# Ledger of designs, part 14: designed miniproteins, single chains, continued (4)

Each design is a single chain, and the fold is of that chain. pLDDT is the mean over its residues in the fold that is shown.

## One batch from the design tools (miniprotein)

Design m12487
Fold by ESMFold2-Fast:
Structure m12487 (fold): chain A 60 residues (1-60)
Amino acid sequence: VSREELLEESEATLLLMAATVARKAGDYEKAIEYYREMKERFPQYRELAEEKIAEIEKEM
């Protein structure tokens, strides 16, 4: 595993954490924004991000 791959995973994890915190705070718009950024920057997590966005939209 390359150093770049490890850093990329760390950034995706930080976005997931930020989205989770925003969601728990009731800031659904901010949470969706973080998940969209995750989807755009990390295509490998696209399906996960889309699923989480759909969950939040149902809570709205």
Scores: mean pLDDT 77

Design m12488
Fold by ESMFold2-Fast:
Structure m12488 (fold): chain A 61 residues (1-61)
Amino acid sequence: SHMDKEVELALQIIKAAVAEKAGDYETAAEWYRKASQIAREMGDEELAELFEKKADEYEKK
């Protein structure tokens, strides 16, 4: 359901934030890519693009 996807999205964002704080940019990028996929499944293409941009930036670090 949409509510289940909202919870899953929130969990991916939390995992990404924890990885960022630890300086683990590779792991943060993986979680942001998962968040982007969930946002796209929810029909939020703009949010999905923002998370993909974050993942791409972190993979370059």
Scores: mean pLDDT 85

Design m12489
Fold by ESMFold2-Fast:
Structure m12489 (fold): chain A 62 residues (1-62)
Amino acid sequence: MVQELKDQALKAENQADALEYAYERGSLVEDEVPEKVKELKELAERLRKQAEELRARAEALS
């Protein structure tokens, strides 16, 4: 569902922001954190795009 995809995207974005903030503050020192943040931000963008495509398709078929 569109709303579920948007909620998943928001969760992924919030996780990325939290990890990035913790890394900048020195709470997380693992070298993999920047990679994980990038992956989560990319996932959030993909999920938002999917939600928009599903909405557009539903509107076109209405």
Scores: mean pLDDT 72

Design m12490
Fold by ESMFold2-Fast:
Structure m12490 (fold): chain A 87 residues (1-87)
Amino acid sequence: KEKLENAVLEAVEKAITSRDGTEEVEVDGYKFKVTVKYDEKTGKIEAQLTVTLPSGKVLKFSASAEKDKIDELHEQIKAQLNEVLKS
């Protein structure tokens, strides 16, 4: 669980600093695609995550936070991953 969370958060950070805004990572059979974009209308960074479970089931979720409040974005992602992985 924590290994998955850390890998996803690292991918989000790389996507934020990357010019293409997209990163992919695979951990323990889970495949994550992370796309990050800045929303000028809200002034927020939005992260969209697609998770392919080892079973082949695909789940999608998103998180957003102020550009200068990345910790809030990380907490939202952790909370959603916790819900997804407990389901």
Scores: mean pLDDT 75

Design m12491
Fold by ESMFold2-Fast:
Structure m12491 (fold): chain A 68 residues (1-68)
Amino acid sequence: SDQEKRDELIAELNKLRDEFVARGETELADLLSKAIDAINGISDPKEALARAETFLEAARIAKERLDA
């Protein structure tokens, strides 16, 4: 379901946030915390899923840039 997929993507976002915290990337960690809070505030599972997908892609790009 869209809700189950949303929950899986939120788990991935939380994992990336924790990685950024561990690396001292406080601004990126804070941005991900705010993104997760925003997604959790969306009542429509389909809209929440689409937002989670967008933020996860952005977070992965940020991680790749840090790893480069």
Scores: mean pLDDT 86

Design m12492
Fold by ESMFold2-Fast:
Structure m12492 (fold): chain A 65 residues (1-65)
Amino acid sequence: SEAELEARLVEELNAIPVGDGEALLALLRSHGFTAVTAAEAQVIADGGPTAKRVLARAMARTLSR
C-alpha cells in the first residue's frame, strides 16, 4: 500500500545523516527520481526530519501511481 511504502521510505530517509545531500541524492536516484539535482537534494538533507517526512510522502504518492 502507499502507506506501507511511505513508512519504509521514512526509515530509509532517516538512515541518512542530516546534511548528507550526496547520500540523499543517491537514494532518490535509486528510486527512479533521476531529475533531482544535487542542489535540491542538499536543501532537503539540510531541512531535517520534517523535510524527510514530507519527501517520503511525496515519493510514496509518485511511486504508487
Scores: mean pLDDT 82

Design m12493
Fold by ESMFold2-Fast:
Structure m12493 (fold): chain A 62 residues (1-62)
Amino acid sequence: SPIEITEESRKIAEEMLEKEKKEGEEARLKYLKELYEKGIPLSTLTAAEQLVLQEKAKEKKE
């Protein structure tokens, strides 16, 4: 399914990546949950999560 990447999704993805880099995966997941509870659209959060996973995949040299 085509997920449209918005500026908001990119900003959230950047914040999620920074959170994981500093505090680990659990902190990133907690942040994602907090955004969901604040009413950020699931489509926006799904796009942000996909961007996070793409960036993490690029950094894996295994």
Scores: mean pLDDT 78

Design m12494
Fold by ESMFold2-Fast:
Structure m12494 (fold): chain A 88 residues (1-88)
Amino acid sequence: SAYEEAVRALREAARLLDEAVQHLKNGDYEKAIKLADEAIEHARRAIELARQSDVDPETRENLIRTAQSLIDEAEELKKKAEEMVKKK
C-alpha cells in the first residue's frame, strides 16, 4: 500500500540521516551533505506517498509531520557541514 511504502521511505530517510550524522562527526563533510540530501529525497517521497494513502487523516498527518521534522534536521546538518567546509 502507499502507506506501507511511505513508512519504508521514512525508515530509509532516518537510516541515511543517522549515517550523515556519523560522517559529520568524523569530519567527512562532503559525504555528510550527500547523505543528508538523500535523506531529504526519501523523506519527501514519504510525504508524497502518505498524501496518496487511504489511511485516516490523523495517521497521515503524523507521518507527514515526522517526515518534515526529519527534513528540517537534515537541512540543519547540511548547513553545519557547509559551514565546516568554508572554515577549511
Scores: mean pLDDT 89

Design m12495
Fold by ESMFold2-Fast:
Structure m12495 (fold): chain A 70 residues (1-70)
Amino acid sequence: GPPLSEEERQARLEKAKKIVDEYKKMLDEIVENARTGKKTLEELAKLADEFYSKYPEYLKAVNEILREKL
């Protein structure tokens, strides 16, 4: 059967929330850097896409957090 119990699901949601918070902080910092002319929005979008493409598990974690809030 599926390996996830309710306790494991809660642990995964907490981990996902931490990943999302770290990602948001990093993204906000990079966006601020783009406003100073250091990087373009296109470069930032590419970095975000590469991150999620390389780590699809993080995209799933984000979706789990959003579902919990709803």
Scores: mean pLDDT 69

Design m12496
Fold by ESMFold2-Fast:
Structure m12496 (fold): chain A 108 residues (1-108)
Amino acid sequence: DELIEKYFEELNFDDAIKLAEQIGNPDDAVGYFIKGLVYLKKEDYEKAIEYFEKAIELEPNFSLAYFLLGIAYYKQKDFEKAKKYLEKALELDPNNELAKKLLEELEK
């Protein structure tokens, strides 16, 4: 599913950045989330993971941070952790169609 992966890459960054600006969470959690997005875009998945983990530590209900943490682990081929964080993202936001599609891909 190279087309699905490419679609997630192109669609998720713009939507995730826009949603981060709208969340209004504590500055530190949103700040870490934005740093995670910058490193994810640079394909520095280790640093992206570090910053998304800091964001969820400060805001445990940050559904977008769990979603992008799942994507970062998916890009690292850590499918067990990707599944765990995508399931948590979907629990917090049941309308996340991209999380559903990635979970279906991980069940293959």
Scores: mean pLDDT 74

Design m12497
Fold by ESMFold2-Fast:
Structure m12497 (fold): chain A 59 residues (1-59)
Amino acid sequence: SYIDEVIREGMIALIEAYALNGDVLGTQRQVELAIEYAKEGNYEKAEEYLQKARELALT
């Protein structure tokens, strides 16, 4: 499902945050928001917050 895909991509971002000593807590928060928007059917917002998670992971 799309929700499972968002969770998978969010987990990858979180793993990267840990590996690179990025903003782990910030990344987690953005992933949680992406999942909530995906559950609401707001896929544009889900992708937006998933991208923010990836950016914070690389900080």
Scores: mean pLDDT 86

Design m12498
Fold by ESMFold2-Fast:
Structure m12498 (fold): chain A 89 residues (1-89)
Amino acid sequence: DVDRLTRLTLQYIGRARGLVASARGFANSDLQRALDAADRGRRYVDLARRYALRVDGLDPVLGRRLLQRVDDVQRELDDVTRRVRQLAD
C-alpha cells in the first residue's frame, strides 16, 4: 500500500527532524543528550530511507520526492552531529 508506506516515511522524517531540533537544543547544555538525540535521529533517517525506497519501487515519481526529503533531513542531521562533536572536543 503506497499510501501507508508514504505515511510511515513522512512520520519517520518528522521524528528525525524532531530529534535534530533536540540535539541542537542540548548542544550547549548537555552534550550526552545531544549525542543521544543525534544517534536516534540517524536511526529514523535510516527507517525513512527504507520505506521511501519501497515507495520508489511502486511509484518512482513519489518515491524520488520522498528520497529527496530524506536527503534533506540527512543533511540537517549531519550538520548538527558535526556541531555537537566539535563542542565535545
Scores: mean pLDDT 88

Design m12499
Fold by ESMFold2-Fast:
Structure m12499 (fold): chain A 77 residues (1-77)
Amino acid sequence: SDEEIAKLEQEAKEELVRRLEELLGTKLPPASSSWNEIYRHAMANAKTPEQRLQIKRLFLEISTEYGLKVSKLYLEK
């Protein structure tokens, strides 16, 4: 079960980074980074308020799709 959870989290992070890089048009830290590190770097690379909202949406979508608990702090203002 621990191995399955680790694989699921890694796949979720890889898919999230892929979608974020597509959205922002730039390379982000690897999926081996923490959720918070990925979030902070994505937000730092956002150029518009719309992109910031899309980043928050992608974190929520990945959390939902993979059944993971992601801290709501990443989705706060």
Scores: mean pLDDT 77

Design m12500
Fold by ESMFold2-Fast:
Structure m12500 (fold): chain A 67 residues (1-67)
Amino acid sequence: FEKFDTDGDGTISGEELDKLIEEYYKKRPEAKGVVTKEQLRKGLLSFDTDGDGTLNKEELEKIKIIP
């Protein structure tokens, strides 16, 4: 989590979300042919209950996408 939350505010937003998606593709390169970056971003943001475009640590824990 801290690797993507570079300012330590407890949330992941915008560019940090893009870094998270890139890390996912690094770990699962086969997914690039099956799932688009836009689909992954949309899936992640579906856990954003506040609708502010950010994910907090609790929301990321539910997703389990970060190793």
Scores: mean pLDDT 64

Design m12501
Fold by ESMFold2-Fast:
Structure m12501 (fold): chain A 78 residues (1-78)
Amino acid sequence: DGLKTLQELLDIQEFSKMPLEERKKFITEYLLSKGVPKEKAEEIAELRVKAFEYRRQGKIDEAIELSKKADELEKEAL
């Protein structure tokens, strides 16, 4: 299901302009604030950022698979 709230935020354009390192940090900090352990938060953030990049490259199927994996890890970690 993913983070639909992030996708619908007014800052989605701003998020898409962020350097990869800042996007990873943003997602990692968000997950840490939800109680996800650091190692899992970093893994999920990496998958989320890679999925965003694949979508921008038109690799939609690959992006969906990475998003599903990230969603499963997030559910397991919470």
Scores: mean pLDDT 74

Design m12502
Fold by ESMFold2-Fast:
Structure m12502 (fold): chain A 64 residues (1-64)
Amino acid sequence: DPVLSPLEARIAVLLGTGPRSQRELAEALGVSQSTVSRHLRRLEEKGKVVRLPDGRYQLNPEAG
């Protein structure tokens, strides 16, 4: 999927600097955790991010 929404693109940029929790992304982006959760699920379904055992998310190294 070559096109991300503006929020999904910003999530990807933040995760490019290191793993982040859903809460950390919500606080950094100024949105609710529910909003971040929906977009993280979409990015995970696209294979762009992966959820770590500790609950943080990171960019999927196999996707780029």
Scores: mean pLDDT 78

Design m12503
Fold by ESMFold2-Fast:
Structure m12503 (fold): chain A 73 residues (1-73)
Amino acid sequence: SLGRVAGAASLGGEEGVKALVPMLYDEDPEVRRLAAHALGLLGGEATRKALQPLLSDPNPEVRRLAQEALDRL
């Protein structure tokens, strides 16, 4: 759910990244989009690597936000 992304992002740092990465592979494109946004805010090289596959996501909004997040890293 969307609340899971918010909860994971609230952990911050390494724990937040670990909780958010699985959500990038969620069946719900809204969850993937919000997880990508939250990871972009946390930053880091692990985040950059995790976001790369989303540039090829079937949902155009997920692709756009993944590109935006990567551009900020």
Scores: mean pLDDT 76

Design m12505
Fold by ESMFold2-Fast:
Parts: C-alpha cells; structure tokens; sequence
Structure m12505 (fold): chain A 65 residues (1-65)
C-alpha cells in the first residue's frame, strides 16, 4: 500500500523535474502516471491533496504544449 503511494511520489518528482527542464511532454506523462496510481488508492486527505495538486500541474503543462 505504501509502495503505491511512494511510486506516485516518484512519478510526481519526475514530472516536476521534466517541467523544470522544459520537457512538458515528459512532465505530462509522469503526472498522468502519478494521477492514475493515486486514483487507485483508498480515499484520504493526503491522496485528495496530491490529486488536486497534480490536476493543476497537468492543466498548466497542457497550456504550454
């Protein structure tokens, strides 16, 4: 269970790194992977906050593509 959350955080970190490097396509792919994993987890305030953050980042990245 914690492994899935950790994997989502890894994809989130990769997405942020790609975004900083100007790789918006790679950032989008990584954020979408993180979102997919988080959506598969049981609901919690932490998961809900992470999903809200990722949805906003995906929106911003799509505006740059």
Amino acid sequence: PDVDLALALIYLAIGKLDEKRGNYEGALESFEKAREILRSLPPSPEVERMLAFIDEEIKKVKEKL
Scores: mean pLDDT 83

Design m12507
Fold by ESMFold2-Fast:
Structure m12507 (fold): chain A 83 residues (1-83)
Amino acid sequence: MKHFEELEPEEQEVYERGVKRLEEESKRIVKELKEFDKDKSASPEEVARLVGRQLRRLGDVLTETLRELAEIRRKRGVDATIR
């Protein structure tokens, strides 16, 4: 597995953006969970829906970051066939 410092500059930028997006979404999730915990009237179904929404948001950020990274790696693979 590669260390961050061993990545190409383009890969490092994608990784840094992904980490920042995950950090912001994590802060948002923690805030929403703290507000939700104050509401003792919430049903188990409402809790499940909240958790599902948070997991989807994190999944979307991860998917976008991995897609951008895969595109960079695919471009590098294509460049290798020209040599």
Scores: mean pLDDT 69

Design m12508
Fold by ESMFold2-Fast:
Structure m12508 (fold): chain A 64 residues (1-64)
Amino acid sequence: GLSARAAARAEEARAKASPEQLAVAKEIAEKLNEIGDKIDKGLELMKETGLSLAEALERAGLKG
């Protein structure tokens, strides 16, 4: 898990940010989460089918 100090700094930065800055940060975080989900799906497909990393990423929609 994240250290308590790192979590406290992130919360303080969020509290001091403008509404516009918060909206941009949230959009970036959502896009990063989508990429993470696609990587997880690619790894699971590799485990189930024995496909290469490149083929698994292509089927997960990361390679195009």
Scores: mean pLDDT 66

Design m12509
Fold by ESMFold2-Fast:
Structure m12509 (fold): chain A 108 residues (1-108)
Amino acid sequence: KVEEIKKLAEEALRKAEELFRRAREALDAMPSLDPAEARARAEELRRETLEVLREINQILDQIDLLIKNTKLTEEQKKEIKELIQRAVTLAVAAGIETAAVSFEAELL
């Protein structure tokens, strides 16, 4: 069960890292796009962000249920907390970057 929790936390982190990277790439590309391309990319990113954030939330819910039924060492708790904190931080950052992309597209 500990290995399952760690794998789920790592999956959430990977999804958050990938989403943040894509949102950042979209934001960086915005000044080079025409207004129609900018809007299309912003709409695509918004849909992707909502779906990936939903997936991350489902993974976090699964982790919460497993933690309640699993005896963890202090070292294992620390590792899992660090992975979850990194995943949440990046997911929040990706949401903010996605909003920034939408504002950039509207102002073009």
Scores: mean pLDDT 86

Design m12510
Fold by ESMFold2-Fast:
Structure m12510 (fold): chain A 81 residues (1-81)
Amino acid sequence: EKEEEEIIEGIAGNAKAMLTADPQTRERLRVAAYLLASMIKDPEKRKKVIEVIDKLEAEVDTIPASQREQVAKEFEEEIKK
């Protein structure tokens, strides 16, 4: 379980960084987050985490720059659940 906790924390960190990163760095962070998500043993939890990453990617360009840090905290919390 500790390995899975570290994986989820890594995904949350990547998701948070995606919202404040430039587009090229964001793509790299998204790929890293998907790779980490593939290591989650629980298929339901893996699906949930991937859905959160996909939601973030879909919404990031519609989020005002001034609000991105706030929204990053929300996605980080959602992934860690």
Scores: mean pLDDT 77

Design m12511
Fold by ESMFold2-Fast:
Structure m12511 (fold): chain A 82 residues (1-82)
Amino acid sequence: PALPEEQYAALAAAVGEEAAEEARRLLEEAAAALAAGDVARAAEYYRRAALLTLDALLEAGLISEEERRRAVEELDAVVAKA
């Protein structure tokens, strides 16, 4: 699923427009893969969007390396269940 317009604007303000647009593009690819029944491809695009967002938040100083690592561990656990 794509981010709502308001959430996209907030993300772009936090991490910059280029990172927010790349994350949105990856979420669009995930939605297309899911619509095609390719759950594994959809999960990979969701994972990439989440990682890009976490990396951008870390670079902006909005999260710590520990918070990023915990989020990645949680994401990997969710993807493993798909």
Scores: mean pLDDT 75

Design m12512
Fold by ESMFold2-Fast:
Structure m12512 (fold): chain A 76 residues (1-76)
Amino acid sequence: SSEVKIQAGDEIFLKAVELAEDESLSVEERIEIIKKEVEKLLEEGKLTESQAKEIYEGLPVLKERIEEYKKKQKEK
């Protein structure tokens, strides 16, 4: 359902935001953690292949958002 899609996307995005606060992790490591979470949700049937594809296609944008969020948090 559309609600499941929105919820899954929020979970991935919130995890990315949470990881953006952990300075011990590189952006690349954060993206890899997000990919693993998507794979896990796919295996559990909580995401469709179409939803996972949309998330993967969004990963470059997510990388930029993580960096921007990190900068904004430090440079208020």
Scores: mean pLDDT 67

Design m12514
Fold by ESMFold2-Fast:
Structure m12514 (fold): chain A 120 residues (1-120)
Amino acid sequence: MTTQTLTVTVSLSENNEISVSAEDANGNTVTVSAEQLDETSVRVSATTSGGLSLELIIHNVKPGDTVVVTVTVSAASRVLDFAVKRNGEERKDEDYLELLQLAMTAAGRAAQAAANARHA
């Protein structure tokens, strides 16, 4: 079964400035943006060149924090797993993440089908 893994890193400075980066385990280019919603919540949007689009809210972010979110997605565009690390330590995803949108474009779905056929 073919999966996609996207890792998003969000850092909030002591002056409440947001820095965001993202990485796709399959080597796809990622376009990522982040917006601060309130004192502890950040909205993140990420789109890969492989056609995966993800939008989520990260809760409980404090000034000085670095939060790393790893999302594993199935070939059917279903989330299989969320892993959250705050300042390098593992946290419960349910306390930190709210998934707003997960979508895969037609191109991304075709790429996943081709990858599954190679491993069948």
Scores: mean pLDDT 69

Design m12515
Fold by ESMFold2-Fast:
Structure m12515 (fold): chain A 80 residues (1-80)
Amino acid sequence: MTEEERKLYDEALKRIEELVNEAIKKGADPETVQKIAEEFLKKLEDVLNEAREKGLTPEQLRAKIDELIEEAKKKMDEVI
């Protein structure tokens, strides 16, 4: 993993953690929220692997991560 990829990954992990904490605060079941988080952490790893295979720029990788985080937010909102 490059330093830039590592930074984007760490930022994405923090964003997912913030979504988990917000959903739990809003009354979502913690076990259900954690299961969703685990699914999106796996998808994040898949996005990073795709970025390496396709030679994506940091900007392109960030865009894919942003899309993934928006999907995670929608999924978590469904269980509140």
Scores: mean pLDDT 82

Design m12516
Fold by ESMFold2-Fast:
Structure m12516 (fold): chain A 67 residues (1-67)
Amino acid sequence: MAASEELIEEARKVYEEAKKLVEEGRVKEALELVAEFLAEAFEKEGSSVTREEIEQTLAEGLALLEE
């Protein structure tokens, strides 16, 4: 399965924290928090994706959402 119940629960906690950071104008910290979570999730899946690569991908995604 693409996502487990454990991963969904962790994602929800990270999302809530990131949402608070964004609402406070702390977008960079929110992006770092999400990138750290995704790096850990990818490591559990056996992926070699780095935190830096995830941060870059998230930054590109945010740029698309701002249009």
Scores: mean pLDDT 71

Design m12517
Fold by ESMFold2-Fast:
Structure m12517 (fold): chain A 76 residues (1-76)
Amino acid sequence: KKQENAIKAVAYELLAIGALLDGDRETAAQSYLEAGKYYFESGDLEGALKWFQKALELDPDNEEARKLYEEVKKAL
């Protein structure tokens, strides 16, 4: 499960990079959010925090990303 989550996190990182290259900030923000979720589930709290922060940089009004960012920050 943790290994699968780490692989999915990397896949979403690559999707986010591809979306940014295409100028699609919305897809990039969603992909960063998903990457952060998989890092969080794999126990990589520092990685999760980083990707939730990147999602919020692209979409500051994303309530889910903000909630997860604060949750991970409290768990560190």
Scores: mean pLDDT 80

Design m12518
Fold by ESMFold2-Fast:
Structure m12518 (fold): chain A 74 residues (1-74)
Amino acid sequence: MSPEQLVTFFRLLLRWLRREAVEKKLSEEEVEKAFESLREFVETDLAPHLSPEQVEEILRMLEEAREETLRLLS
């Protein structure tokens, strides 16, 4: 998978996760744990295959999605 395809895939995954959290009315703790697990996956499994700039972009997208999801659950 190209780095561009991976970024696009992650964007779609984060959109899906946000929708699931809202539909299932997940708690703030459940949302935080889900995003923490995704962050660990990025840093451990994806980061060795990506440039530092791409890792930063994905982590930024993940943090933005976390904040947006928590706002929607408030």
Scores: mean pLDDT 80

Design m12519
Fold by ESMFold2-Fast:
Structure m12519 (fold): chain A 102 residues (1-102)
Amino acid sequence: ASALAKGIAGAILGAGGEALGTFRGDAEAARREALTGLELAEEALASGDPAAQAAAHAGLSAAGNGLIAAGNAGGDAAALALGEAARAAAPNAAEAKVGLGL
């Protein structure tokens, strides 16, 4: 698969993880989907392809949301922390933090 396809797949799997955690309460399925999405997003980010890197940022955000949903559904503090870190790794996370006065 192309690096761009990995970034897009990361976003889809991250969103799937969020849906599984939020609507089904299936913490384990949510965690698996979100972790797979995170891995694909990180590979896309490492590719050096600007289009893949743009898709990877969407993948990191979606996977982060999926891990937060999995952590909330399962009471998993490690999944919550990893999800927050993945969201913070998005390219505008520093700008958002500055905009919030933090």
Scores: mean pLDDT 76

Design m12520
Fold by ESMFold2-Fast:
Structure m12520 (fold): chain A 73 residues (1-73)
Amino acid sequence: DDRLERVMREAERVIERLREALAQAEKLGDSALAEQIRRTIEALREALKNRDLEALVEAIQRGMALIAEVEAL
């Protein structure tokens, strides 16, 4: 399924960007933001394992919002 494969590739890219955002949040001492980022990485990993398109799309949207929040700091 072309759509699922594209979304899975996007999820892997978002996980990598979230790892960078996590390092920045931890450096700034924002423990609440760091915790949200960790939970979103776990949700993305679980959705990838289950090949759950709906869960992947939702977790990607959340991840992108968190990345934008960190980049605005």
Scores: mean pLDDT 89

Design m12521
Fold by ESMFold2-Fast:
Structure m12521 (fold): chain A 90 residues (1-90)
Amino acid sequence: LTREQRLELIARAAEEAARLLREKGKELSEEERKQLAEGLRRLAEQARALGAPEEVVEALEEAAEYTEKGDFEKAAEAAEEAARLAAEAA
């Protein structure tokens, strides 16, 4: 996969996370919430490794933090922003 294709995959994963957070965030168990946050942090690490704009990395990290805190609205907003920025960087 090219750098561009990897950024597109990160954007898609962030979009999926945002939808999950908006539609089912409050229904997630404590364990599922922690797993989702860990997934978002791994996406942030992948974005950093690819040399993505710092804004992409920060948005993914914010999404993870808010997911752990149970602030699903802010988590979804951060994930949506990460998806938008990653797609633009691709």
Scores: mean pLDDT 86

Design m12522
Fold by ESMFold2-Fast:
Structure m12522 (fold): chain A 62 residues (1-62)
Amino acid sequence: GAAEARRRAERAIAALRAALENGDRSTLLVGLKELERLLPEAPADLRPEMEAAIAEGRAWLA
């Protein structure tokens, strides 16, 4: 349901941000792939936050 999709997206964003703070490259790569896969099915109000997290992760890896 919508609540489940929201919780999944929020968890994925939090996990990616934690990986960024810890400098955990492997976890970051997994988190980026997960967020990119979840993005098309994400609640519209969370998409900007998810896109920002993906951009931050990609910038850190560059």
Scores: mean pLDDT 83

